# Designed miniproteins, single chains, continued (2): the designs that were tried, part 69

Each design is a single chain, and the fold is of that chain. pLDDT is the mean over its residues in the fold that is shown.

## One batch from the design tools (miniprotein)

Design m6375
Fold by ESMFold2-Fast:
Structure m6375 (fold): chain A 93 residues (1-93)
Amino acid sequence: MSELIVLENEPELAKRLLESLEASLRASDEPTLLLIVDAGSKDETREIAEKFAEEVNKTLPHVKVEVITANEPLTLELYKKAKEKLEELAKKL
């Protein structure tokens, strides 16, 4: 499975979303690739995403999490770029 998550300037929402996602990932043994894109957040949103990726990559052997930062707001173009990046990463697995 391959999943794309885009985050922008919502640290509390990002934290809750990622906690919920971690619970789902722990309940499944399906190989999963996650790409998390921070859309140029100025708050703790990026740090929250990076801490999530570090913890999940250490504790869940079937999951690979990559975090990238885009210095631009959340747009359809950013989503398309992120999806292309996810497909390239999936080809290397």
Scores: mean pLDDT 74

Design m6376
Fold by ESMFold2-Fast:
Structure m6376 (fold): chain A 69 residues (1-69)
Amino acid sequence: EPLDAFIEAAAEAAKRGDVERVRTLIQALRDQGHLEDAIRAAEASVKAAREAGNTDAAKVMEQLLKELR
């Protein structure tokens, strides 16, 4: 489904430490009224960054997740 593709794209960007791409994808979901999916994308991005060992990116994404909640 299209929303799942956004969530997956955010997680892949997070693995690479591409914080700007993650922010862009989450903001697009928010702007379209998909707040719950934006939260899921942020949660998936935090997990993906941590699993990849990118702790700095994970911290930025945790902050973004707090702003969404």
Scores: mean pLDDT 81

Design m6377
Fold by ESMFold2-Fast:
Structure m6377 (fold): chain A 80 residues (1-80)
Amino acid sequence: TLSPEEKEKLEKLLEEHYEKLDEIQKEAEENKWSLEELVERLEEAIEEFGKKMKEAEIPEDKRNELLEELRTLVEGLKEK
């Protein structure tokens, strides 16, 4: 269970990550990216999110849980 301070930091990082995802989507639409290019950019964003969570001292188990969930969603895009 996250402390109130850890939860606030995580919520801030999640907001920043969602803003990054919106930017990636906009760039994909404007530049007509392939699914492969989109997936690559999403994977990069997930790696950056993981780094930011580590720097913010979010617990390792929670970081790994969220990163695994996000990676699974990206893998799902390749199969649809």
Scores: mean pLDDT 80

Design m6378
Fold by ESMFold2-Fast:
Structure m6378 (fold): chain A 70 residues (1-70)
Amino acid sequence: SADDEEILQLAIDEIERKVKEVKEGKISIEEFREYAELMLEKLKEKGVKEEVIREIEKKVEEAIAKLEKE
């Protein structure tokens, strides 16, 4: 649905913003993980579909893998 696509896009944008903060030395990779976990918990509490949650989790894992390669 449009709402699911919007939620996914907003989550991706937030992940990208936090990745930039890690690259700029403002937060650690560990702080990024904690932030992502809190974001996912809030989305689950709001009743976001499991499929959308899994897509966001995948994007978080991909972002962490790229940051760790740096």
Scores: mean pLDDT 84

Design m6379
Fold by ESMFold2-Fast:
Structure m6379 (fold): chain A 107 residues (1-107)
Amino acid sequence: SPSEAQRVKRRVQELLGVAALIRTYLRRFPEVDIQQVKSQMLELISELEGLVKEAQKLGLISEEQAKEFLDRLGEIKKGIEKAQTTEELIEQTDRLIDVADEIENLL
């Protein structure tokens, strides 16, 4: 329904905002405990994966588009898990922001 489509889009926009705040925080506080930030980013990716699947179920995006976004999110997840520095996490937040923005633009 239009209301369900609007809800999914709104939640993607909210997660995009959270990712942007995490990026700003990491740039401002390079000495932060990266393990806690990694956990928060992985939770954000998990929620975004759920929204991609819901968008596909609602017919807002194609099966092919959903697969592409889920594959890209999986690559970012691996990058986050391997990250050892604030700079490496910022690179993954930039990729996450790009994916979330592309998803929002299709909704």
Scores: mean pLDDT 89

Design m6380
Fold by ESMFold2-Fast:
Structure m6380 (fold): chain A 68 residues (1-68)
Amino acid sequence: STSERINAALEAFSKEAAALQASLPANPTPEQRAALVERNLAILRRELERHDVPEDFKAAMLAAMRRA
């Protein structure tokens, strides 16, 4: 189902995002924080594509991350 595909994509994203955050220094610079946001967006987009999540759900989830 679409929900199962979304959950699988988010689980894969969460694991990689956690590893990226763990690689940052304790007090990251604004530039490092901005780079992390862009890398997280790229990872999320990739995992949503890999799991064949429908375009409307992809757009909504990517927009939500940009607003956070």
Scores: mean pLDDT 84

Design m6381
Fold by ESMFold2-Fast:
Structure m6381 (fold): chain A 71 residues (1-71)
Amino acid sequence: ITLTEAQLAAIKAHLDTLPEEITAGQIHDALIAAGLSEEEAERIALRVHLEYGPVATKEQVLAFLEELVAA
């Protein structure tokens, strides 16, 4: 799964409306808002959950998503 720079920017804007600690469900909602498919959003949210547990910080989520951006 890869993200565009535009999708990452849209996700960042959505995450800015959320508290510092976010759930997999909130990550999923942010990904859908950024124009990702349901399948893509579920896979990314699951990977974040497996990496950081049921709650992650915005910094952890953004660092993870930045690694998914295609050059």
Scores: mean pLDDT 80

Design m6382
Fold by ESMFold2-Fast:
Structure m6382 (fold): chain A 85 residues (1-85)
Amino acid sequence: MEEEQKRIRELLAKLKKELEELEKLIEENKLSKEELEKLKTALEGALKQLDELEKKVDLSEELKKELEEVKERIKELIKKIEEKL
């Protein structure tokens, strides 16, 4: 359980960093329409994976909050991509 919580925390930290870089690329208009469509699909897939993780793993209150923050950030990026398509 302790190791599982640590792995999930590390996963969320990596995802936050990746989302920050992706947001920058989207805002700077450095991605093609095809790249934006692929990114949207990948982000939608990630969101579903995080929903499944939340259902299957008994997360601490702090990790549940971090997970929800990451999910909201993914939803915001999907919306930004849709506005550019």
Scores: mean pLDDT 80

Design m6383
Fold by ESMFold2-Fast:
Structure m6383 (fold): chain A 90 residues (1-90)
Amino acid sequence: SKLIEEGKKLVKEAMKYDQQGDTEKGTELYKKAVELYIKALPTASAKQKEEILIRLAMTYMSSKGGGLEDIYELAKPYYQEGLDALEKAT
């Protein structure tokens, strides 16, 4: 999916900005990546949906711990489905 690939690219860019100390820009790009993952869900294959839901659950956990409210509030509605998908995958 183009949306999933674009989301993954934005996560890599966000990590680069965080490493440079630009946490504001890193957070903005990470939020955009999460939005693209959510947008991809309705048309995703079963395998892609599982991957996205796991990524969203992990994002909720890490961003909640990091105090990134805009990101964890966005991921929160998918948390339980993502935990269920993660349990099934492991």
Scores: mean pLDDT 82

Design m6384
Fold by ESMFold2-Fast:
Structure m6384 (fold): chain A 74 residues (1-74)
Amino acid sequence: SIEEKIEEIVERLRKAKSEEEMLEILLKAVDEIPSEHRLELIERAGRELLRMGVPEDVVKRLVHEALEYAAAKE
């Protein structure tokens, strides 16, 4: 299901060791998720990164990059 897929992606983000790994996970996730669910995925990922203690400026950059990538694929 889409919910299980999003949860799997969120778990991968929790294990990421760098900003670069987090971005790679997010961009791959955008490719794996149907277009109608990409905004939800990016929103949930951003909230989880904040909960994990990732700095707000880093989360904003990652979310922005993921949104730009998703928009470009439309």
Scores: mean pLDDT 84

Design m6385
Fold by ESMFold2-Fast:
Structure m6385 (fold): chain A 78 residues (1-78)
Amino acid sequence: EKLDEIVELLNEVEKLTNDLEVLEEIGIALLAIAVGKVVKDEEFALKRALRELKRLLEKTTNPKAKALIEKAIALLEE
C-alpha cells in the first residue's frame, strides 16, 4: 500500500506548516495520488503525482517536512 503510506507522510507534512502555498500543494499532491488509485492508466497518474511531490519539495522550507516529502518521492519512484 505505497500510496496509503505516501498519504500518511503528506498528512504529517500538513501538521508541520501553516504556509498556504505549501498547504495548497499538499492538496494537489493528495488529489493526484487519489486519482492514481482509481484510474485505468495508473502509470500516467503516478507520474503526475511524482511531479506534484517534487513541486511540493521545492516550495517547502521546513527540514522535517522536506525529509517526509523526500521519503514519499522515494516510495513512489520504486
Scores: mean pLDDT 79

Design m6386
Fold by ESMFold2-Fast:
Structure m6386 (fold): chain A 78 residues (1-78)
Amino acid sequence: MPFSEEQQLILQGQQLVRQGIETGDEALVQQGIALLGKVSREYALYAEAAVRVAKKLGTTDYNEELIKEEYERLLKEE
């Protein structure tokens, strides 16, 4: 079922983005964002927001408030 495949892409994309942030591997980050982008633009933008926040803080600690703020900025750009 297409929905199940999309859900797998979301999980795989999120995992790759997280690994890329933790290791500082931009190739893994971009691979994860690309997989999320196959599902929707919003998923890809949210992942980009999370990467930007992690780089600003110098940590992979999840901060939903700051990520949402950055996500809203990305949505307003285009």
Scores: mean pLDDT 74

Design m6387
Fold by ESMFold2-Fast:
Structure m6387 (fold): chain A 66 residues (1-66)
Amino acid sequence: DGTKQSVENAAKIILEAARQGRMTLEQVESALTQMLNSLKAQGVDQDVLDYFKKLGDEILSEVRSL
């Protein structure tokens, strides 16, 4: 969908899956990369892409701390 709220919700789901041991760091990185590519393919605004990149960095930082 490419909205900031939907992107944030998806990122939170990925983080929770990692916290529960259902996703490895590598799987989280792959999922975030796939989402970014999907958003780019959908032609979402640069502001949404920048927001997602920031969220992705925050999620990866938290997952590395687990």
Scores: mean pLDDT 81

Design m6388
Fold by ESMFold2-Fast:
Structure m6388 (fold): chain A 100 residues (1-100)
Amino acid sequence: SMEEIKKEIEEIIEEIERLLRENRARLAALYATTTDPEVLRRLAILEAVLTVIGGEVTLIKERLKRAKTEEQLKKLLKEAQISLRQAKDVAREIAALEAA
């Protein structure tokens, strides 16, 4: 149903927003302790990716408010799932830098 798809999208958005907050805090900690130019370059790229994901989530939220059909909701669900995967990939890369 449309209500079930909306709920699933909202739950994915909440998870992405949690990951964005956590990853931004972890990046800030790495910036505070790192002087290696290669690591700093990688941190800048990850920060840019988090900014893009944040923008994608904002657009998904706005389109979710305007969605009138199940097909529109299914498309938004797919986009939310892609953004979640991207956020998890960033978290994995940050974890690798923290372990280095």
Scores: mean pLDDT 91

Design m6389
Fold by ESMFold2-Fast:
Structure m6389 (fold): chain A 69 residues (1-69)
Amino acid sequence: LPRSAFDSVLANAPPADRDAGYAAAQAAVDKLAELVPKMQDPNLSEEEREKIIQELEALHKEVLALGGP
């Protein structure tokens, strides 16, 4: 991701919000580590699989917006 895009996202944020952005990136990495094994479970219900896919898509968008962990 371009540094200018990352800087523009956080340029108007207070220091607390910048810290929150970094914490969100770390939380997204932790959540991915939890969800990936669950998605690979062949015994997942269709409903559970759909929810995991939606959560992964949401996290992926958040990580991309933050420039990655």
Scores: mean pLDDT 66

Design m6390
Fold by ESMFold2-Fast:
Structure m6390 (fold): chain A 81 residues (1-81)
Amino acid sequence: SAAVRDAVLARAREAARRIKKLNEEMAKTTDLRKQMDIGAEEVALAATLVADLRDLTAGESDDVKNALFAEAHRVFDAEVA
């Protein structure tokens, strides 16, 4: 549905904005331990996004789920860039 698509894209954009901020903080540090901690936060955010998208799309067919995940991935990549 349009409401599911809107929720999926909103969640992807929110996660992408958080990761973009972490990338900016990564660029400001030369401390390897801090870089590893930021990297771990980014991995956790990506995992949470995947779980949220699966929950939001649970009522959709597999073809619709795959299409929404592909669109979310494109939107996420564009927002992080």
Scores: mean pLDDT 89

Design m6391
Fold by ESMFold2-Fast:
Structure m6391 (fold): chain A 67 residues (1-67)
Amino acid sequence: ALSDEQLARGRQFLLKFAGLSEEEADVVVDAVREAGGDAEEAGKKISEALGLSLEKARDWAQAVLNF
């Protein structure tokens, strides 16, 4: 299960090191949370919400999971 602390660390990474806006970072973190840590499902949600390629969206989801 994903912890709130892990999601908070992932959000901070996206804002400070990946250069995402607060709105973009929230979309990525929420998608990862809703997908239960499934990078494929999170990637689909992120791709749809932010208009990113599925590959790039998956990379952002994986970054949150690895941080």
Scores: mean pLDDT 80

Design m6392
Fold by ESMFold2-Fast:
Structure m6392 (fold): chain A 106 residues (1-106)
Amino acid sequence: MEEKRQRVIDLIRKIASLAAEAATLEMEKHPERRDEVLARLQRISDLFAETVRAVRAGDVEGAIEALQRLKKEIEEWKKRSTDPEVQAKLDEILKLVDEAIELLKE
């Protein structure tokens, strides 16, 4: 249980890093979208905090629900982004979210 929790938290940290990189890159390429990108990153950050709290509390169902909501936010971001570098980072995030969900189901 503890090793599994640490692996999920490590995945969440990697997802958070990639989300920050994607947001920075999109704001650099499209400064007119800065407010939209920052609002999205804030929602994503809130979902990270919710997921980490659920994982630490042993609330597997709550952690999976938070990760599923995070996946939805990333999928919506991907639909609005036209930059291939941003899309590649978002695809990596989606893969890591799916890995975290599957790890929590074990």
Scores: mean pLDDT 85

Design m6393
Fold by ESMFold2-Fast:
Structure m6393 (fold): chain A 90 residues (1-90)
Amino acid sequence: SADVDRFLQILRDTAERTFKEARESSRKEASFLIEVLLGVLQIALGVFRTFEEDPAARARIEALVMDLVGRARELAKSLGVDPPKVVFTP
């Protein structure tokens, strides 16, 4: 739906801005930015699992969240920062 597409775009835009800021920050600040982003993604996933009744829309949101989580972990590794404290299960 148009609402799901807009929400997915907001998540992507927020993650891309956070990744850019983390790359331009100190290692300590990058670690905190990545951890905060992962917390936001976890909350977003939980909210959508509660409100979204369309299985296809849920699958799209879960796929995007897991993609962004993977990218955040790879960025943390590339920057040599502490591993994320937020745990995601499929």
Scores: mean pLDDT 79

Design m6394
Fold by ESMFold2-Fast:
Structure m6394 (fold): chain A 66 residues (1-66)
Amino acid sequence: MYRLSMEDLAKLAELAARTEGVITLADLEAVLGDRERAEAIFRFFDGDGDGAVPVATLRAFVASFE
């Protein structure tokens, strides 16, 4: 599994706070600034392989660090 830094977690928390519905790979790439890293993180959350991650899933994940 890809290991997330605290900087990555902060960026994901900001994305989750401002986004409704689902998050795509393009959203992660825009926030992280690195496509390869964004792909690894997206694949980690997109366990069902449908190409979209519910914002609720990301919110729950980042909230687990608070």
Scores: mean pLDDT 73

Design m6395
Fold by ESMFold2-Fast:
Structure m6395 (fold): chain A 56 residues (1-56)
Amino acid sequence: DPAAAESAALRAGIEATRKAGDEAVKQNDPETAAMTRKVVDRRIAELEARAAQVEA
């Protein structure tokens, strides 16, 4: 099922983005870490919205 495959790929992308963001936050100073966290959170929200549309 193409929709199920796309949904699974988007969910995997969300998890990968979260892990990459957490690693980047650990490697940066507090100001850069705060900026990175905001960008990552926005990206995850966009991917979650896309996954919800595919799953509907």
Scores: mean pLDDT 79

Design m6396
Fold by ESMFold2-Fast:
Structure m6396 (fold): chain A 68 residues (1-68)
Amino acid sequence: DELERRVREEARRHLASARGGARRLAELLIRGVDEALEALARAVAERVGAPEAVADERVAAVRAELAA
């Protein structure tokens, strides 16, 4: 019974820590992907000679989609 209580308490602490870590990693990954896609959209637009306005519009669209 004492061992059972300690095991549950330890498991809860480890689970809470793992959840927090997973959430932080997911948030960092989403932010990184958002920035990478923004940079990629600009690079592609620049390479194909697209107007700057079109590049900015594409970047805004990608950012909005990822934020949803």
Scores: mean pLDDT 68

Design m6397
Fold by ESMFold2-Fast:
Structure m6397 (fold): chain A 102 residues (1-102)
Amino acid sequence: SLEEKLKEFKEKAKKIIEGLKDYSKLVSEKDQKLLNEMIKIIEEAVKKIEEDPSKAVEVGRETQFKLLEIAEKSDNPVIQNIAEAIGLTISRMAKEIAKEYE
């Protein structure tokens, strides 16, 4: 159901954000800033998809592109890999939400 897919997405996003917050305590100030930008991008994606699930595919794609931009700004391969993995996860989950909506 749409409600189940939205719940799964919100739970996954919350766990990702918590992981990024924990990791931000262990990195340079520059990397901490990039991780905080990633958190804001993810929080905005969750809000937009909750407000209009019909836009989930569009929001997921935009979110993936924004996270790839963060990856390109980082010289840390861990942050690059995290940004790419999160972007793919959000895009994939957004497509599943869209299937339940339409």
Scores: mean pLDDT 87

Design m6398
Fold by ESMFold2-Fast:
Structure m6398 (fold): chain A 80 residues (1-80)
Amino acid sequence: KVEEAEKLKEEAKKLFEQGVEYAEQGDIEKAKKLKDEGNEKLDRSVKLLKDAGDDKRAIEADTEGALYTMKVSVAILSQL
């Protein structure tokens, strides 16, 4: 439900933030792994919100996750 979805979203956010930090330190492999793990948790969060009929929160979570995914990707590319 919504509480589980919010927990997954916060876990994904922490993974993305760590991914940016590792990318900035030059640990590209760790950054990629954290980005993938964050995306998996985010996808589960979005699905739970959609299943609950909370389209607004689902769109918000998906949009926020896309922005974090882009930040990690840009940080990785900046090190290559």
Scores: mean pLDDT 82

Design m6399
Fold by ESMFold2-Fast:
Structure m6399 (fold): chain A 97 residues (1-97)
Amino acid sequence: SELERIRKLLEKALERLRKRAEELGSPEAQQALEEEEEILREGLKTIEKNPELIKEIYKDPEKQRELGEKAEKGDPEAQEIVKGIYALAVADEVEKE
């Protein structure tokens, strides 16, 4: 399924990040890894809840900007959607490489 494909791509992204953090050996790299794992986990949950909405926003730069502004102002729904958009972007980047 499309969701299974996205999950596998995100798992691959996290494995690459874990390897990089290990190679760098710094506490800062380890913290960045932990923060990225949390964001991608939450983003995947958002995609699973409403995949069509996330795909629609992903294709619309103006909606992405508006939601980004709302998320920065502390709108929790906008923050969840932004994490979903980010996770989808990460999955697409991994698939192209």
Scores: mean pLDDT 85

Design m6400
Fold by ESMFold2-Fast:
Structure m6400 (fold): chain A 65 residues (1-65)
Amino acid sequence: MDEAQKILDSLSPTEQKAVLAAMQLIQQGQDGIGDVIRSEGVPESQVKKLAITAGNILHLLQQSQ
C-alpha cells in the first residue's frame, strides 16, 4: 500500500494536512471538503487539485483493503 504514501510524501506539509482532512470528510460523507482544505492554509488555486488527490488516495486505499 505504498502508492497512497508516495502521493502524500510528494506533497508539502501543509498540502498533506489538507489532503488528510479532506479524506476524513469524504469517508464520513460530509460536505465542506473545499472549506477544510482552505482552513489548512492552501491557496484557492490548489483547493480543487488537493480535493481530487484526497479522492484518489482513498480509491487506492480501498483497492488494498
Scores: mean pLDDT 79

Design m6401
Fold by ESMFold2-Fast:
Structure m6401 (fold): chain A 60 residues (1-60)
Amino acid sequence: SRADQRTILLAGLADEKELVAELEAQLAAGTPLRAMAERVRDHAEARGERTDGVVERLVA
């Protein structure tokens, strides 16, 4: 379900307080899950992490 996808999206970011707060505010505002997944991908990419298929996995 979408709720399960949201839970998975946020659980992986438990150590990223500012990003989690941003994403929770976007969820409350009705922001599409894909746009939020792209924000997570961009954050991971900025940290030098591999991002191949990250958006697709987070919105699946």
Scores: mean pLDDT 67

Design m6402
Fold by ESMFold2-Fast:
Structure m6402 (fold): chain A 61 residues (1-61)
Amino acid sequence: SEKLKEADRLLAEGRLEEAIEVLKSLDQNDPEVQNALAIAYRLLGREDLAEEARQRALELK
């Protein structure tokens, strides 16, 4: 939860690569983590990775 808050702050600051590294260190089976990764990848222009993370989030719910 605290690490997810850290990642959310990094995303808000536009520190996308740092946010992604934090998110990758978290539970990949958490749909909140996958949704945050999808947002980060989309902002970074990585549509392929954003769609993969979005699909993972849906499968985990």
Scores: mean pLDDT 84

Design m6403
Fold by ESMFold2-Fast:
Structure m6403 (fold): chain A 75 residues (1-75)
Amino acid sequence: IDDAISRLSQIQDDLAAGNMSVTDAITRMNQVMTDAGVTGFNLPSSFVASMTRDQMLDMLNSLIAYLQRRQAAAS
């Protein structure tokens, strides 16, 4: 979970800085969530075509918050 939060934060920073495309961010986010064992999360690549950068940043923020809540509950 801690590693997943760190990886998602890096994706968010790169996306916000313009160093990463929305497509690359979605691909990396899906990999991080899979590695973290989060079930039921799989965003199709076709969905990328309709997403804005702002929507992707909001999604990353929501996922980071979700993982932080899971980490706190495990403590």
Scores: mean pLDDT 71

Design m6404
Fold by ESMFold2-Fast:
Structure m6404 (fold): chain A 66 residues (1-66)
Amino acid sequence: MSVEEIVELLTSALGVSADTPISSLSDGQKRMLRYIAEEKFGVKLSDEELDSLPNIRELAEYLASK
């Protein structure tokens, strides 16, 4: 899956843009994000990993690199 495909998946699921800061997401949106990462990519995001990512696009790049 390409970075752009992951961006579309995440932005569509959360109703946000690729440039949306992860820190601005609600607890429900962060939970959905972790769920998608685990179910689609087999990646269990820690709080430290999530805090290291500035926005949805950078998270998509991180998931694509796994």
Scores: mean pLDDT 81

Design m6405
Fold by ESMFold2-Fast:
Parts: structure tokens; sequence; C-alpha cells
Structure m6405 (fold): chain A 64 residues (1-64)
């Protein structure tokens, strides 16, 4: 459980490294992290994959 949170935090930190996100986009990323923190059944790798994909979408669509 704790390990999952750390893996998610590290993956988000890595994906956001060197990127310029708005405070609004950062809040959206934090919201998806919080969802996966609560999902005890979610595989950490799947959670990380989804979060990285979401961050990639935010980079592609800066209006989000």
Amino acid sequence: MDDKKKKIDDAVKDAMKGQNFTPQQIKKIQNIKNKFYKDKSANPGISIGIIRLYIGILKTFPKL
C-alpha cells in the first residue's frame, strides 16, 4: 500500500520534471494521484501508466 503511493509519487515527479504546468494542471494531476492512492486493488504499474498518459495529454493540450 505505502509502496504504491511512493511509486506513484516518483512517477509523477519524473513525468513533470522539466515541464511547465499551470497550477490548474498540477491540481488535476494531484486529483488523479489521490484517486489511485485510495484504490487498494489497482496495480502500481497500471496506476503509473495511466498517470503518465494523463500528464502527456496535459502537455499536448495545454488548454486543459
Scores: mean pLDDT 71

Design m6406
Fold by ESMFold2-Fast:
Structure m6406 (fold): chain A 84 residues (1-84)
Amino acid sequence: LLELAEKTAEAMKAGDVKATEEYAKKLAEKIRELAKRGTEEDRRLVEEAVRLLDEAFKQVPPEARAAVAKALVPVGEAAAEALK
């Protein structure tokens, strides 16, 4: 999970919308898998991944911000469901 979050964060900081979209889809799927277990460890991993992406978003080039935010919607939805 965290390795995938780090790859997503690097794509975001580079303004690579296509790579961000591809990694975000995989990350959202992984978050949904962890949510099925509902363990405290899995919850902490999801929280850490979200924190990592939130920090990376501050470094996204202004011209890519809207597209990157849209690409991250599946991750936000999966994380919200996992952290209920």
Scores: mean pLDDT 81

Design m6407
Fold by ESMFold2-Fast:
Parts: C-alpha cells; structure tokens; sequence
Structure m6407 (fold): chain A 84 residues (1-84)
C-alpha cells in the first residue's frame, strides 16, 4: 500500500513550495510561475498513476506512463533551469 497524503496536506505542501519559490525568485516572477506549474503538474501525474493502480491497470502500463511522465518533467525542469 502506497502512503498517500490527504488532499488537504498535498495542497498545504504545494502552497508552502509556492511561497518558497516566490521568495527565492522575487525578481523573476515568470521563472517562479514555471517552477510552481511544474510542481503542480508532477503532483497531478502522481495522482493519475495512483488512480491507474487503483483501477487495476497492468503494472507494465503504469511503469510505462511513470517513465513518460518522469522524462517530460525532467525535460521541462532543464528548460526552466536554462532560462537562468
């Protein structure tokens, strides 16, 4: 059984991360926004994988989607980092 945080705690963590990113990049609101959106997308993708698992999807399908999500997120993170 995967340890899942309640949705309320997930939202609290996202708000905390959002504040930390905004404090780190006060002179670059576009970069801060892109980083926040990337974190929100990562959480959404994790939720999608969990729903597939709960629906009884084959493990191979879940693993394939997880890899695709990881590759997409890594690519976006590199693009954001290069904008420094």
Amino acid sequence: MLPLLPDEEVQEQLEKIKKQIEEKYPNDPELAKELIELFEEAVKKQRELIKLYEAGAPMEEIEKKAKEFEEELEKRLKEIEEKK
Scores: mean pLDDT 73

Design m6408
Fold by ESMFold2-Fast:
Structure m6408 (fold): chain A 80 residues (1-80)
Amino acid sequence: MEVVELHLPSADEKGLKLVRDTVEELKKSGKPALLRVTVEGADGEGVVRLLQTLRDAGATDVEAVRTGPGRWLVTARVEP
């Protein structure tokens, strides 16, 4: 399984678009992938928006763990 890592300086629209585009590319690859997203400068609302963006794009097993003040690790599985 491919592991893909993304770093977002914030959970803004640009960051959410990057996440959507990455999930779409992984789905087109025809291979299962684990996506790991490190987010900085995010409040709870921003993280909820990121989780919803991942789910809407078709990612599964979406989880978030706060790793520090304003810092989160979000993981998701992407199937073709």
Scores: mean pLDDT 83

Design m6409
Fold by ESMFold2-Fast:
Structure m6409 (fold): chain A 89 residues (1-89)
Amino acid sequence: MKEIMRIEMELGALITGLATLLVVSRKEGDEESAKIAQEALDKIQAILDELEAARRAGTADVEEARKKLEEAKKIYKETKEKIEKIRKE
């Protein structure tokens, strides 16, 4: 339980980072980067929602949760790299 909650907190931090990218992109009028950030945010939010549901049901597995966190970290990194490429163009 405690380890699952820690992973949920780490997923929440990634969501906060994407929300910041989304706000900055919208402020700069960069609709393409805003769309990419929103899509990534929606994907990581879905992972968090599924993990929270599994924890509440008592079916959460720590190793599966860690794999989902690594998937979310990859989505976050790839999203940042795509936005950086758009900003350099």
Scores: mean pLDDT 85

Design m6410
Fold by ESMFold2-Fast:
Structure m6410 (fold): chain A 62 residues (1-62)
Amino acid sequence: GMLSAEEALKLAQEAVDNNKDPEEAAKAAAPYALQALKGMGVEVTEEQVFEGIKEAAIIKHE
């Protein structure tokens, strides 16, 4: 089913919080973050979202 933008953001954040490896966190969170961003009218690719989450996760664990 289609997730709301709010639900997708929550799932993306949970995926990041539950994955200690930045790449695995980005892989788990990217589909939800992409769905949330598209729901808000933001034109991004899954690759752009994946890279952004991966970088943010690396910073969090530095």
Scores: mean pLDDT 73

